# Ledger of designs, part 29: designed miniproteins, single chains, continued (2)

Each design is a single chain, and the fold is of that chain. pLDDT is the mean over its residues in the fold that is shown.

## One batch from the design tools (miniprotein)

Design m4974
Fold by ESMFold2-Fast:
Structure m4974 (fold): chain A 103 residues (1-103)
Amino acid sequence: ELRDKLVEALRKAVELGRKIVEEGPNVSTELGAEFNKAMKEALDYADELIKNGTPEEQELAERAKDAILELGGGVSDYVNGKDLEKAREAIERLEKVAEELAA
C-alpha cells in the first residue's frame, strides 16, 4: 500500500540521516548517494499520497514532505560545517511523522 511504502522510505531516510550525523561532515560519497536516493523516493511517495490519498493521508503526506525537505536542508548544512542541531531536530521530526503515518 502507498502509505506503507512512504513509511518505509521515511524510516530509511531517518536511518541514513543518523549515519551521516555519526560520520560527521566528511560523509562518504556512497552514504550521501544512498541518502539522496531515499529522500527522493520518500518525496515521490508523498506526492503520490497527496494526489491519491484520503484527506487525512493528504494532510500527513504534506507534513511528511515538509519534514523531508527540512531533513535535506539540515543534513546539507551539517555536511557544510553548520548547524548540527538542525540536522538532529529534522531527523526527530521525520521519525515522528513516520510514526503518525504508520498508526
Scores: mean pLDDT 83

Design m4975
Fold by ESMFold2-Fast:
Parts: structure tokens; C-alpha cells; sequence
Structure m4975 (fold): chain A 95 residues (1-95)
């Protein structure tokens, strides 16, 4: 639905901003986030995408848990392809 797509876009943008901040403040933890997202995107499954996001929530810390959990819930409502596309976009953001 359009509402689901808008919520996915907003939550993805919010997490992307948090990942960019992490890259500036803690490059080593940012590399761990990148590895989790890259692994999740390569698995090409919704379950792996959710797992990758939750792992990233752990590397980002407490301030990101709500954002990461919300995005994971939205991905569970989306197609496997949309799930892979989201984690690939986030991985590409970190490079």
C-alpha cells in the first residue's frame, strides 16, 4: 500500500541518517554495521533482512532501537525483494 511505502521510506531515511552519524563518530562500529547489512542483502531473504537490521540496531546502540525495530516490522509486512532492496540501500549508504 502507499501508506506502507511511505512509512518504509521514512524509517529507511531515519536509519540512513543514524548510520551516517555512526560513520562519522565511530568508524569501527560503522564497519560492523556495513558487514551486517551486506551479509543480509546477499542472503536475499526477508528473515536475513530483519536479522541484519536488528544487528545494526545493536551496533548503533539504544538511541536507534525504536527506529530499527519499526523498520524491521515494516519489512515483515513487505515483499522479500523490498526487504533486500532496503538493506542493500543502507549498505550502499555506508559503502
Amino acid sequence: SQQLQEQLQQSTDELESLLLQQRREDPDRSELSRQHLERASQSKTRTSAVGGLLSVGGTLGKKSLDTTYKLAQLILQSSPQTSVDVVQRLADTIR
Scores: mean pLDDT 82

Design m4976
Fold by ESMFold2-Fast:
Structure m4976 (fold): chain A 65 residues (1-65)
Amino acid sequence: SAMEEKKAEIVAELKRAEKEKAPLEKQLELGRRAAELTISLGGPVPREEMLAQLEREVAEGRAAI
């Protein structure tokens, strides 16, 4: 499906960003987009919980910098 293909593309971009040691903010943005698509595909984790986790990771990353 189109959503599964889009998720695969975003996951591939995230893995590329991790390998290239891209800024944490870019990696988290890609992770957030992948999480949103996973939820849209009927993922078992509620959207609120997944987004809250990503927001905590962003806040921790910014606090460390």
Scores: mean pLDDT 65

Design m4977
Fold by ESMFold2-Fast:
Formats: sequence, C-alpha cells, structure tokens
Structure m4977 (fold): chain A 103 residues (1-103)
Amino acid sequence: LPEMIALKQESEAKIQYLLENQDLPLEEAQKLLEEAKKRFEEISEIIIKRDPSKKEIIENTNKLFEESYEKYKDDPKALVNLAYALYEQVLGMSKGLIVEENK
C-alpha cells in the first residue's frame, strides 16, 4: 500500500505541474510522457495481478494511448495532454486500490 500512496501523491503533483505548464518544449513533453507511461505500466501490473478480469480494459486503454503516442509524437501540446490523461488514469487506479485496502 505505501507504493499506492506514493503513486497517488506523485500523480497529483504531476497533474498540477502539467496544468500549470501547458507550453513545454518537445523534449520535456516527451520525458513527462515516458514517466507517465512507466507509472501506468507499474500500476497496471498490480491491478491485473489482483483482479485478472481488469486485464482486457487495461490492455485496451494502453492500446489507445500507444496509437495516440504514434500520431502525436512531434506535437508537444498533444504529448502534454496525453501525459496529463495518463497521470489521471494512474491517480484513479491508485485511489481505487487504496480504498480496497481500507474497506
């Protein structure tokens, strides 16, 4: 559970940063997106391990993000928006896991 609290706090901080910094350079936008992708992969593995029925919805979500990454790879504003959306997913997933542990 400490890992979920850390992911929640990191995601909240990154979401706030992205809301305040919409006009990042391409290199910084790419870095933030790669960080968001890594966090999404980490929490997805935890959720699938605990509830295998979530595998299909998580894989479909990841496929949609991968298609968007390919389409917008050279658009820093689109990459910032994708990083924001991905951190929102990580935040929601981490909150869900925290609630399940404290029921």
Scores: mean pLDDT 82

Design m4978
Fold by ESMFold2-Fast:
Structure m4978 (fold): chain A 91 residues (1-91)
Amino acid sequence: MEELKKRANRLVTAAEYLADRAEEIAKQAKSLGNDDLWKRAEELSKRYRELAKEAQEAMKNVDKEKIDSIEARLNELETELQRLIKEVTAL
């Protein structure tokens, strides 16, 4: 039980950190004049913020299945963030 709460808290921290990274990438894309990459990075940041909220709720409920689901979704979004970083770097 305590271990599941710690996992959920780590997911909150990771999601908030990745949201901040996505916001930085969005600002960089905007400064380079690429509105499409800016909007995609802004949307990704919002999705990370939503996962952080879901992880906070899963921590309150100690919902293992939801924690596992959030972790999987976070990993998928990390792949998407890496692709966006590569695209912005190529500008």
Scores: mean pLDDT 85

Design m4979
Fold by ESMFold2-Fast:
Structure m4979 (fold): chain A 94 residues (1-94)
Amino acid sequence: HMMEKKKEVEERLEEKLKELEAQLTPEEQKELREAWEKNRELAIEIGLIAEEEIGEEVGLHAAFQTMGLGYYKKKSKEEVYELLKKFFEKYKKA
């Protein structure tokens, strides 16, 4: 079941990526795809954690927005991690 959960997280992130691409210019689409490819493993990991700690829709969407919108190109991987860590801490119930 764990392998299926990771694949579901990846599929959900890919679907949201496609939805955003439909509204973006070709330049922005390239930026978004490059950010996704560079952060794919981290995005899946954070998405899985967000699903378990906060809730599938809210946590996954926040992780995707932070990483998928080209944020990686403006921030280091460490800065992205710290931002998401603060988000998780704020909404974590236990």
Scores: mean pLDDT 62

Design m4980
Fold by ESMFold2-Fast:
Structure m4980 (fold): chain A 60 residues (1-60)
Amino acid sequence: SKKDKAIDLVKKLPDKIKPYAQKAIDNAKSDDDALSKTRGAAKRAGLDDVAKKADDIRKS
């Protein structure tokens, strides 16, 4: 599922960013919302590759 893919993506984030992404998934209204927030956290951290992966999962 998209949620499982989002959880796997969060595992690849640095420890300082991981809590933000985990909280986004836990409090998200939908899988799309969770992935959107994960993308934002990754982009803020300069992890453009992780942000792109989140966008790709959203489109799938």
Scores: mean pLDDT 75

Design m4981
Fold by ESMFold2-Fast:
Structure m4981 (fold): chain A 71 residues (1-71)
Amino acid sequence: KEKEFEELVRELEALLAAYLTHKDPKLGEEWIAKQKDKDKISAEVAKLKKLSPSEIEKRAREVAAKIEEML
């Protein structure tokens, strides 16, 4: 239960970081550097940057809905 919640939160953080990086690469990089799991987030962002901003937003909404359902 908690582990699945933590994994979804991490996925959402990576999606938000990828979206921010599309808007302003410097701000995205600084935001990632401040996160506890920066290496994991950075690796996910490198994968997610291949998606368009609209695709990232759609995926982020799906993950956020799953997190809300678990609360």
Scores: mean pLDDT 75

Design m4982
Fold by ESMFold2-Fast:
Structure m4982 (fold): chain A 82 residues (1-82)
Amino acid sequence: SLEELIEKLRELYEKEEDDYKKALTLYALGRLYLRLGDVEAAREYFEKAKELVRKAIEDEEEREETVEALERELARLEAEAA
């Protein structure tokens, strides 16, 4: 369910220490809230994600690696929630 996936992503966000991985989790949360029709929550998460990405942009290679790693984790969470 979307609610279960949101709960898992919030837990992931709270445990994450890397700003770029946090940003990717916030993007995922924003997309899920948009699917639920909560446009205000989605906008808030997207803005927070963009701000963190801007702050963490200094290493391009590390950025790409963390995107790939977190996308795999998000795919696992979505598969488990289905």
Scores: mean pLDDT 72

Design m4983
Fold by ESMFold2-Fast:
Structure m4983 (fold): chain A 134 residues (1-134)
Amino acid sequence: EEKERLVEAAKQLIKEAEELYKITGSPELRKAIEDLKKAVEAGDPEAIVEASMRLAVTVARILGKELAEKVYLYMFLEGVPLPLRNIAQLLLAAGIGEISFEEAFKLARKLGTDLQIVEAAIQVVKAAIYVLKR
């Protein structure tokens, strides 16, 4: 069922974010991971989507503008599908302060499904790990 796929995607996001936390040691990222874990445990789809977006936005904020641009380029080069890249672009823009979180949230929900939003957040975290380890 769709809810089960959303929970599994969120668990993958947590796993990728834990790996990024080992690299960054960021307290803000730790808080975002714990908030997402609570949303997954509660099984609330809306809370999972919001916490997933907040985690990706937090990652972009930690990276800053120059590295966030590099994250988007790596997603493009790795062949991440355009619908996920469009959502990721909104999350990265919110993280670097070009748009508000509220605007990114509203636009992301127009562009994709709850599952696609969480998958876009996973791709942001994976690309951030690659950018920081290289």
Scores: mean pLDDT 90

Design m4984
Fold by ESMFold2-Fast:
Structure m4984 (fold): chain A 72 residues (1-72)
Amino acid sequence: ELPPFRPPVTEEEREALWDRRKALFEKNKPQLEKDIKEGKYTPEQISNIKKMLEDVEKEFKEREARRKALEA
């Protein structure tokens, strides 16, 4: 079970955290793809990485869409 959780004080703080995560993800994605192409990962690890990338991209898209909807 999850411990007690408190959300960030402001929506702006939460969005700033997501923007930071997105920037780091975009920066690191080319390196991950290069490492996969160079055979540095096993097929099982590649499968896991792809699932993680899909989940993260879906999360960023949902957050971006929600932010746009809240603007207007």
Scores: mean pLDDT 71

Design m4985
Fold by ESMFold2-Fast:
Structure m4985 (fold): chain A 82 residues (1-82)
Amino acid sequence: AAVDSPQGQGDIARALALIAIGIYKSIKKNGVKPSLEDLESMKKLLENLRAQLEALGAMTPEERQAIDETLKDIDKEIEKLK
């Protein structure tokens, strides 16, 4: 399979989570206002990646905190756009 090991799955999920967090932080810092749909999509992506990392036992406390803090910030931005 293209990706068929717990190690490979965890590494990809971690990379994607870090990329998503980086993109979100970049959007906010560059003064770009994300759409409600973009924020909801990023939230779902990060929630799914967090669940995968937890299921694989691959998540560090620091990584979990970074994802959770990013999700909380996304939730605040979603509420502002309603």
Scores: mean pLDDT 78

Design m4986
Fold by ESMFold2-Fast:
Structure m4986 (fold): chain A 80 residues (1-80)
Amino acid sequence: MKEAALEIASLGALILAAQIFLDGNYPKERLEQLLKRIDEEIARLKELMAKSTDPQVQADLKAEIAAAEEVKKRIEEYLK
């Protein structure tokens, strides 16, 4: 599905940015903005997963959501 591939790529880019910002000790405001964007993309991927009937697409979406949730947890730990 064309839409799923684009959203997976978008979330992957946000995950990479989050890793760079965490490693670089960027200001909390930058990480709070990334956290919000990650939450928005996770919601889109969950919606796409619910609409998908392709097992491979569902598996790819689940894997990307799991990776994003892990990065989200790291950002939340940093922001405390």
Scores: mean pLDDT 80

Design m4987
Fold by ESMFold2-Fast:
Structure m4987 (fold): chain A 88 residues (1-88)
Amino acid sequence: LQRDINSLLAGVRSLQRGADRLRDLGLTDQSQQVLQLVQQAQHYIDLARQYLQQGDLDQARQYLDLASQYIQQARQILDDALRQLGLS
């Protein structure tokens, strides 16, 4: 679980940098979409940490799975935007 949390947090940081790059390229709508999904992922990571502290491993896993889904959605938007510009 801690390894999964660390991996998801690394994904969040990577996507935040990607969103900044999209903004610099004038893709403000795509940047905002990525940041919104990242914010939702961070919320679920925080909930997973909360449940992990309580010993509720099943709830922690469910929230990490939700966070992973939001990170995957954000990554798809970022990748599609960069590919459209010939940058990935």
Scores: mean pLDDT 86

Design m4988
Fold by ESMFold2-Fast:
Structure m4988 (fold): chain A 56 residues (1-56)
Amino acid sequence: SAAVEAQKKKLIDKLLEKGVITKEEAEAMLNMTTEQFVGEVLRLIGDEIDKELAEK
């Protein structure tokens, strides 16, 4: 849906601004299905949490 596409773009833009993903990863995420996108976002969030916990 248009709402899902708008949400994807905003989230990808924020991740790119924060340096969590590269421009190439952002392009790939924009081309993902909704299911693939949700899975990728959850993976990135998990990875970021693990990284912060490791740094203490």
Scores: mean pLDDT 77

Design m4989
Fold by ESMFold2-Fast:
Parts: sequence; structure tokens; C-alpha cells
Structure m4989 (fold): chain A 108 residues (1-108)
Amino acid sequence: SFADLLAGVRGDLKSLIDTAKEKASSEVQKIVNEMAKKLDEKLDAMETASNEERIKLLDEMLELVREAQKKILALTKNSTDPNDMIVLMHLSALSAGLLVLKRHAERM
């Protein structure tokens, strides 16, 4: 169901936040936390939104993830630190979950 997929995305976001807090540099943690706050606001709005509004919110969330990825890649461009790479992997998983959720909303 849409609710199950949404819960999955919330779980992915929590895992990203927890991983960044444990392993990432303070600069990377700041980027993740700023993105996460904006994503939480949009995920909450999704619960009462129409399908058309959900698609718009999902596009906005996908752009927030993309911008966070760009910022982290710019900070780590000369680093193969596994701690930075694991944060980028979690961002990729979150992006994939949001794309699945968008596809589901488009079919409702």
C-alpha cells in the first residue's frame, strides 16, 4: 500500500540520519540534517495531500536529495573515506524509495 511504502521511506530517512550521526563528518551531518528537516515536513504533508499534490511533494523531495548528494560529493571529491561513501549509499536508497512512491502515486 501507499502507507507501507511511505513508512519504508521514513525508515530509510531514519537510517540515513543515524548513520550520518555515527560516522559522518560534522559538515556532512549538517547537510543531512538540513535535508532531513525539509523531507520530514514534506512527508508529513503527504499524509493529507491529494495524489497530484503528493507527486509535486515527491518531486521536491527528490530535488532535496539530489542537492544534498551534490553538496556531499563536492566536499568529498578527493576522498574515498568509507564513512562518506556509506552516507551517499543511504541517499541513493532514499532516492530510489521516493521514486517508487512517486510511481505508486501516479497510478492511484
Scores: mean pLDDT 86

Design m4990
Fold by ESMFold2-Fast:
Structure m4990 (fold): chain A 75 residues (1-75)
Amino acid sequence: SSIIERLREAQGKSPEEAINTLVQVGREADELLDPARAQEVFALVLQAISTIQKDPSKTPQVLAELARAMEEVLA
């Protein structure tokens, strides 16, 4: 999906750019998904942003885990 592709691309970015991409993913979820699914995506995105802000060195791992979780939510 478009959301998952953006998360994959973000794995190659700086922590700041990755966080900006996560914010955009949240906005796209609001536009593309029903409210209940959008809420699930927002929760996952906010947790990922919080983790990256606490330890920016974990950005690629956090985004990889988020992409896997999003595959389940968007299936």
Scores: mean pLDDT 80

Design m4991
Fold by ESMFold2-Fast:
Structure m4991 (fold): chain A 90 residues (1-90)
Amino acid sequence: DEIEKEAEELVREWEENGPPDGPVLGKEEAEELIKKMREAIEANKKGDKEKAEKLGKEIVEFLSKKGSISMEAAKLLVEYKRELEEELKK
C-alpha cells in the first residue's frame, strides 16, 4: 500500500518537526486545507497573485500550529500530492 507508506512517513516527519503541544490535524481539517490549496492554484492560473499569496499564507499558518497529523489526514494529503504531480508532469 503505497499511499499508506507515504502517509506513515508524513505522520513520522510531522511528529519530529511539529510543535510538541500542538493539536492533531484531522480528516475534516485536511479536506478544508486541500480545498484552500486548490483555490490557491486556481487563483494563480487566473493571474490573481494577491489571492494566491493570501491563501498560501493561511495554509502555512494553519499547518505551523499543528503538532501532529492523523493517518486519515495524511492519506488525503498524500493522495492530493500525487494528483498534483500527475497534473504537473504533463
Scores: mean pLDDT 78

Design m4992
Fold by ESMFold2-Fast:
Structure m4992 (fold): chain A 100 residues (1-100)
Amino acid sequence: SEAMELVEKVLAGLYLQLQEIAADPSSEARREAEIEAQIETFAEKLLALGVPEEAVEEITKLLRETARRALAAQRAGDTARLQAILQETLKELEEILKSV
């Protein structure tokens, strides 16, 4: 579905921003702002596709929590945990979108 393509894109974008922070830790604040902008853009695109506002709010809350957890795993150098967080979030987002 088009919504699932947007999910894959936003998660890939999050991963790329985290890799950029790892390469240049001084960029962290700017990259965190970019992640928030990507989440906002994703939310607007889901609303345009007719996803209910309540589901979009749940999705954006989950993505912000995922970004926080993923950044913590990245700072700890825990690549396995980072990958697990992203995979778990993909599954949770798929289940939310299948319910609407």
Scores: mean pLDDT 88

Design m4993
Fold by ESMFold2-Fast:
Structure m4993 (fold): chain A 75 residues (1-75)
Amino acid sequence: GPPPLPERPSLSPGELRARLEALAATPGGLGEVAREMLRAIEEMENSPSREEHIAASARLQEAIERLRRLLEEQE
């Protein structure tokens, strides 16, 4: 069968949250994006409506893409 290749971005939920919290403590663009990601996750967990959940999920996706772009700029 196909081998399960480990990817560094594919962390456990706990490890991902810990890394986001560490990044959120960092000043600058990376810290701001990490804080936005944590906030979006919190909004998703606390969203009573489907509309708010979808909006928070969209913000999380945008923040993930922004984080990826910032990391690529550090090459």
Scores: mean pLDDT 72

Design m4994
Fold by ESMFold2-Fast:
Structure m4994 (fold): chain A 81 residues (1-81)
Amino acid sequence: SAELRQALADEVRAVLLTELDEETAELATLGILTEVQMVLDGKISLEEGLAAIRRFLASLGLSEEAIDRVLALVRAYLEAA
C-alpha cells in the first residue's frame, strides 16, 4: 500500500539521517525505494536487491550497524508484500 511504502521511506530516511546530511539521505532513500520496486516487479531477487542496497550504502560510508538497520526494514517490507 502507499501508506506502507511511505512508512518504509520515513523509517529508512530516519536511519540515514543519523549519519548523512538531509540532501544525501533523501537521494539515498529514493535509490533504496527504486531497488525495492525492482524486487516487487520481479526484475531482481530479494537477496540481489538487499546486496545492491548494502553495496550502495557502504559506498556512501554508512556504518555496518546503520546498513543492517536499513536492510532489516527493507526485508520486513518485502516479506510482507
Scores: mean pLDDT 89

Design m4995
Fold by ESMFold2-Fast:
Structure m4995 (fold): chain A 74 residues (1-74)
Amino acid sequence: MPSVEELEEEVVRKVRELIENKEYETLKKIEELIAEMQAEMAAIPNPSQEQQEALVRETAERILEVVEEAKKKK
C-alpha cells in the first residue's frame, strides 16, 4: 500500500510529465482538485491528522485517476 508521501511523489512526477507534454487542460483539472482539497481542509475546524491524511490521499488518488483518463483521450 503506497504511503501518502509516495502518492504525493507520484503526483509530482505526473504533473511534471504533463507540463513537458503541454497538457494544459489536464493540469487545470488537477489545479481545481488541489484547490477543492485546500478549501475542504480550511472548512474543517481543527482537522485531525487522520482527516488531513484522508483528504490528501483522496485528492492524490483523484489526480492519478484524471491523468489515466487523459491518457485514454488523444
Scores: mean pLDDT 79

Design m4996
Fold by ESMFold2-Fast:
Structure m4996 (fold): chain A 73 residues (1-73)
Amino acid sequence: MEGVLALLDKDDNVLVRKRVSGTVTAADVAAAVAEAKALGGTPKTLAVGGAEVSPDALAKAKELGLEVLEVSE
């Protein structure tokens, strides 16, 4: 199933939005954070909708200081 991964700043502005197929991985989280930082953003929240978040992705998000939110339709 196709889903969405988004990184938000402290004010809930979308810094990065990507389509994700099936499962969000630790590599997906790391790549999105790197992209947000390259754009001068400070990511605070990882929002995922329509995709499964792997345990490794959750661990990576916490390592990077992100709050994880599941977004439903």
Scores: mean pLDDT 80

Design m4997
Fold by ESMFold2-Fast:
Structure m4997 (fold): chain A 82 residues (1-82)
Amino acid sequence: TLPKEQLEHTIEELRKVYPSLSPEMQKVIETVIEALEALIKGDKEKFKEKLQELKRLRDESKDPEVQAMAEHAVAMLEKMLA
């Protein structure tokens, strides 16, 4: 389990890069931020909803970069549950 302070720092870094991203990539990063916020709050149900949304964004995107980023985010978040 990552310390809360480390998760909060990760959210801040993601928010800094967010405005420079494409609209599809912004949706991926926004969903990652929301998943991390749910994890910090202990909201497992919300976390699962956001994880499912990332899988949807991966599966529905035709952009290989968006697919790769969403897949990487899913793998990262699933490891945080372990």
Scores: mean pLDDT 83

Design m4998
Fold by ESMFold2-Fast:
Structure m4998 (fold): chain A 66 residues (1-66)
Amino acid sequence: MVGSKYRALSDIKSSDPSLLNLQKGDVFEILKEVSEFLAEVRNLNTGEVGLLPLAQLLKSGLVEEL
């Protein structure tokens, strides 16, 4: 859902430059759902905007909804 906030529960690093990197404890906000698999988000700690595989990260327990 656009405007929903999540927290990173671990460092999330990707070699894909289109995907956002997160540090443990970073809070991010959903700006847009791009597909069933990808969301455009803003990291509220850094101001960075990028894509995350939100559904996969939730399934893996790497992020939590606030």
Scores: mean pLDDT 83

Design m4999
Fold by ESMFold2-Fast:
Structure m4999 (fold): chain A 73 residues (1-73)
Amino acid sequence: SLAAIKARADAAEAETAKTHDKSRALGAGVAAAFDEMLIRMLQEAGIPEAEARRIVREGDAEVLNEALRKLAE
């Protein structure tokens, strides 16, 4: 029946919405974990935590690349 088809479509749409919400939350968590990883790498290169957090927040690619180069040697 059309009612049964609609019920399945409504259920599928609800599950898709939940999956999208979970994917957004996962993406935010991955981004936060990546930022914390970069902060730790900068600290291992001798940069204080406060300065490392500023660099990651501002996206200073030159300072980030220099610190990563020192860690890679």
Scores: mean pLDDT 72

Design m5000
Fold by ESMFold2-Fast:
Structure m5000 (fold): chain A 82 residues (1-82)
Amino acid sequence: MEVKEKALKAIREGKSGVTVYGKNASDAIAILEVALDPEQSELAIELLELGGGINAAASTLESLREEIELRRQLQEKLEQKR
């Protein structure tokens, strides 16, 4: 949770200097790598806000777009079942 919230905040602020924490160090580094590309950082922010995991946000640009679309579809299906 802490790593996800801090990574999301750093991406929104355009910062590359997110502190890496303990066992989640690899996830934090991957998020920082995405944040270095403006298009990828925008998609990573959207994925994290849709409830995606940090590992999912650390994917390639194509995989990020696919994961966002999948999460949107799941959210819509949950809303349409009412």
Scores: mean pLDDT 54

Design m5001
Fold by ESMFold2-Fast:
Structure m5001 (fold): chain A 77 residues (1-77)
Amino acid sequence: SILDELEKLLEYVKENPETSVLMVQAMFSSVRLHAIVSKVPEEILNLIDEASKQIDKAKTTEEARKIIEELIKKLKE
């Protein structure tokens, strides 16, 4: 599921904090593309799209990590 992919991405970023923000942005873009191809519900895609815009503006890996963490929290509610 997309939630599983996001949780794996979050775990990877937490275990590899030296990962560049560009790499995290690329990884997130891959998850977003998979969500589109898998035809996730519009409500879920909208949350991912909003997070994607915030991640594109993130200047550090820590900022991107927090955005992913908040997205996962919203998806579980």
Scores: mean pLDDT 87

Design m5002
Fold by ESMFold2-Fast:
Structure m5002 (fold): chain A 74 residues (1-74)
Amino acid sequence: MLSAEEREQLMEELREEAERLAEEKGASPQTRNFIRQFLEWARRELRENPDDPNALAALEALRRHIEQVLEQDS
C-alpha cells in the first residue's frame, strides 16, 4: 500500500506533468482551470481517505483523463 506521503508525492508529480502538458499543448485558460480544480479535488480526496486502496488507480485515471482532455481539439 502507498503511504500518505507517497500519494501526496505522486499527486504533486501529476500536477506538474499536467501543467507542463497544458502549456505545451496551448490549452485554453478554461481547460487549465478545469485541470487545476480536478487535481485539487483529487488531492483533497486522497488526504481525507489516506487508506483508500484505490488511490493509485485514481491517480492513473486522472492522468489518462487529463491526457484525453488535452488531446481533444477543444
Scores: mean pLDDT 71

Design m5003
Fold by ESMFold2-Fast:
Structure m5003 (fold): chain A 87 residues (1-87)
Amino acid sequence: IPELLEELARTLEEALAAAEAGDAERAAALLERIAELQRRLAEEIEGPDGPVAEPLARAFEEANAELLRRLLEALRAIGVPSPPAAD
């Protein structure tokens, strides 16, 4: 499970870098990888090691909250056109 969280953190950082660079194709591929890793993490939480996996996943989310926020902002910037400048 720690190795899964390390892989997820690395993939999130790569996705943010791709999104900030405007590389929509690379960002999309990394999002698919993130979804796969999150699915595997959910399986670990529902499994017999769930009492260990759940606190680690929660700590990971807390430690990476700013990275996740920035990733979502960068993805919106490249995927959703901003309205024309308002006041």
Scores: mean pLDDT 70

Design m5004
Fold by ESMFold2-Fast:
Structure m5004 (fold): chain A 78 residues (1-78)
Amino acid sequence: SRQEAIEASMSLGVMEILLSVSIRYNQKLTEKQKAKAEEVIKKGREIAAQTTDPKMKAELLNDIEALEELMEEALKKE
C-alpha cells in the first residue's frame, strides 16, 4: 500500500542518516547496526516489489541503493 511504501521510505531514510553520521565520525558499525540495516533493506525490497506506482517504486529502489552503497563504504573501513 501507499502507507507501507511511505513507512519503508522513512525506515530507509533513518538508517541512511545513522550510517552517514557513523561514516562521517569514523565510527565502526556494530553487528546489531549491520543486522538492522540489512533487515531494513530486505523489508524495503519486499515493499518495492509490491508497489504498483512506478514513481514510488523507483523512489524506494533509489533509497535502497543509497543505503546499500553506505553499507559497502562502512564495511570497507579499517
Scores: mean pLDDT 83

Design m5005
Fold by ESMFold2-Fast:
Structure m5005 (fold): chain A 74 residues (1-74)
Amino acid sequence: MVSEKELEGEILASLGRMYASLGEKAYEQGNLEEAIELYRKALELYREAEKLGHKEAKENIKEVEEKIKKVEEE
């Protein structure tokens, strides 16, 4: 049975995945500033999801942090 906090964590992780996908698309189109903003939104959402017990978000956080770092170093 999914607890209220677990459900919220899943919703936040889903939103994070959406923003991460939009960030990838912006990056592929050369819009680096938009990509960073979208990745940062995904990062915030994944961090909240992890805080609510969605442990899978830890890997998503690492991936998004790496992507932000790479874009910022361009």
Scores: mean pLDDT 82

Design m5006
Fold by ESMFold2-Fast:
Structure m5006 (fold): chain A 72 residues (1-72)
Amino acid sequence: LTPQEEADVYAALGLIYLTLANFAEEKGDYDGAIESYEKALELFQKAADIDPSLQPLAEEVRKKLEEVRKKK
């Protein structure tokens, strides 16, 4: 994989975990939501380290993670 293809893969995986986190949160599964948001953040941060234009997406996930932690 080129660095750009690697960034795209990390972003795609991050989006999957973000979707799982949103689904868990809607069900009131805050523990599952936190775990999935943490994985999404890690993946989006890895993508942003390669492609800085993705940094705002990583920051958005970080904010969602903070909000969910407050509900627990």
Scores: mean pLDDT 83

Design m5007
Fold by ESMFold2-Fast:
Structure m5007 (fold): chain A 69 residues (1-69)
Amino acid sequence: MNLAEAYREAARLFEEGRVEEALALLEEVDPITAEYARAMLKLGHSPEEVAEWLREQAELMERLDLELP
C-alpha cells in the first residue's frame, strides 16, 4: 500500500468510527502523521475532520508524485 492509499484507508476508518484501527494503520506507515491525528482528536477535532485532512494530504502527495523527474 502506498502512502496516499494508506491515508485514504485511514480516513475511511475514521469516518466509520474505527479510530483505533485508523491510528494503528497510520502509525505503521507514517508515525508522524499518526501523532498529528492523535493531537487533532485530543484537541476536540472530530474523526470526520481528521478524515478530511488525510484525504487532502493524499491528494497533495499524488500531485507531487506527478511532478517528480
Scores: mean pLDDT 81

Design m5008
Fold by ESMFold2-Fast:
Structure m5008 (fold): chain A 98 residues (1-98)
Amino acid sequence: VTEEELKKRREEAQKEMEASKAAGDYVDRIVEALQRGDKEGIDKAAEEMAEAVLKYGDIGLKATRELLERVAQANPDLREGIEEALKKVEELYKKRKE
């Protein structure tokens, strides 16, 4: 591994941390909305999450996916709703990349 590769790895790790922080605020909103059965709240939180993580590109999407998977593992009853919200984030991300 070159010194340049080490710097890139550190920059990517920093971006993943920042993306995870940005996504985390919306994960709580998604979980709360799912617990209430608030479809509009889930959709809004997913849209805001997509906008917040899009600036980090693929790193942002990866961090969001990993975070939501951990939440789904902790809340198996909410897994279907969490997966639906993630699909919406991924769809919005792809649409903006086009």
Scores: mean pLDDT 78

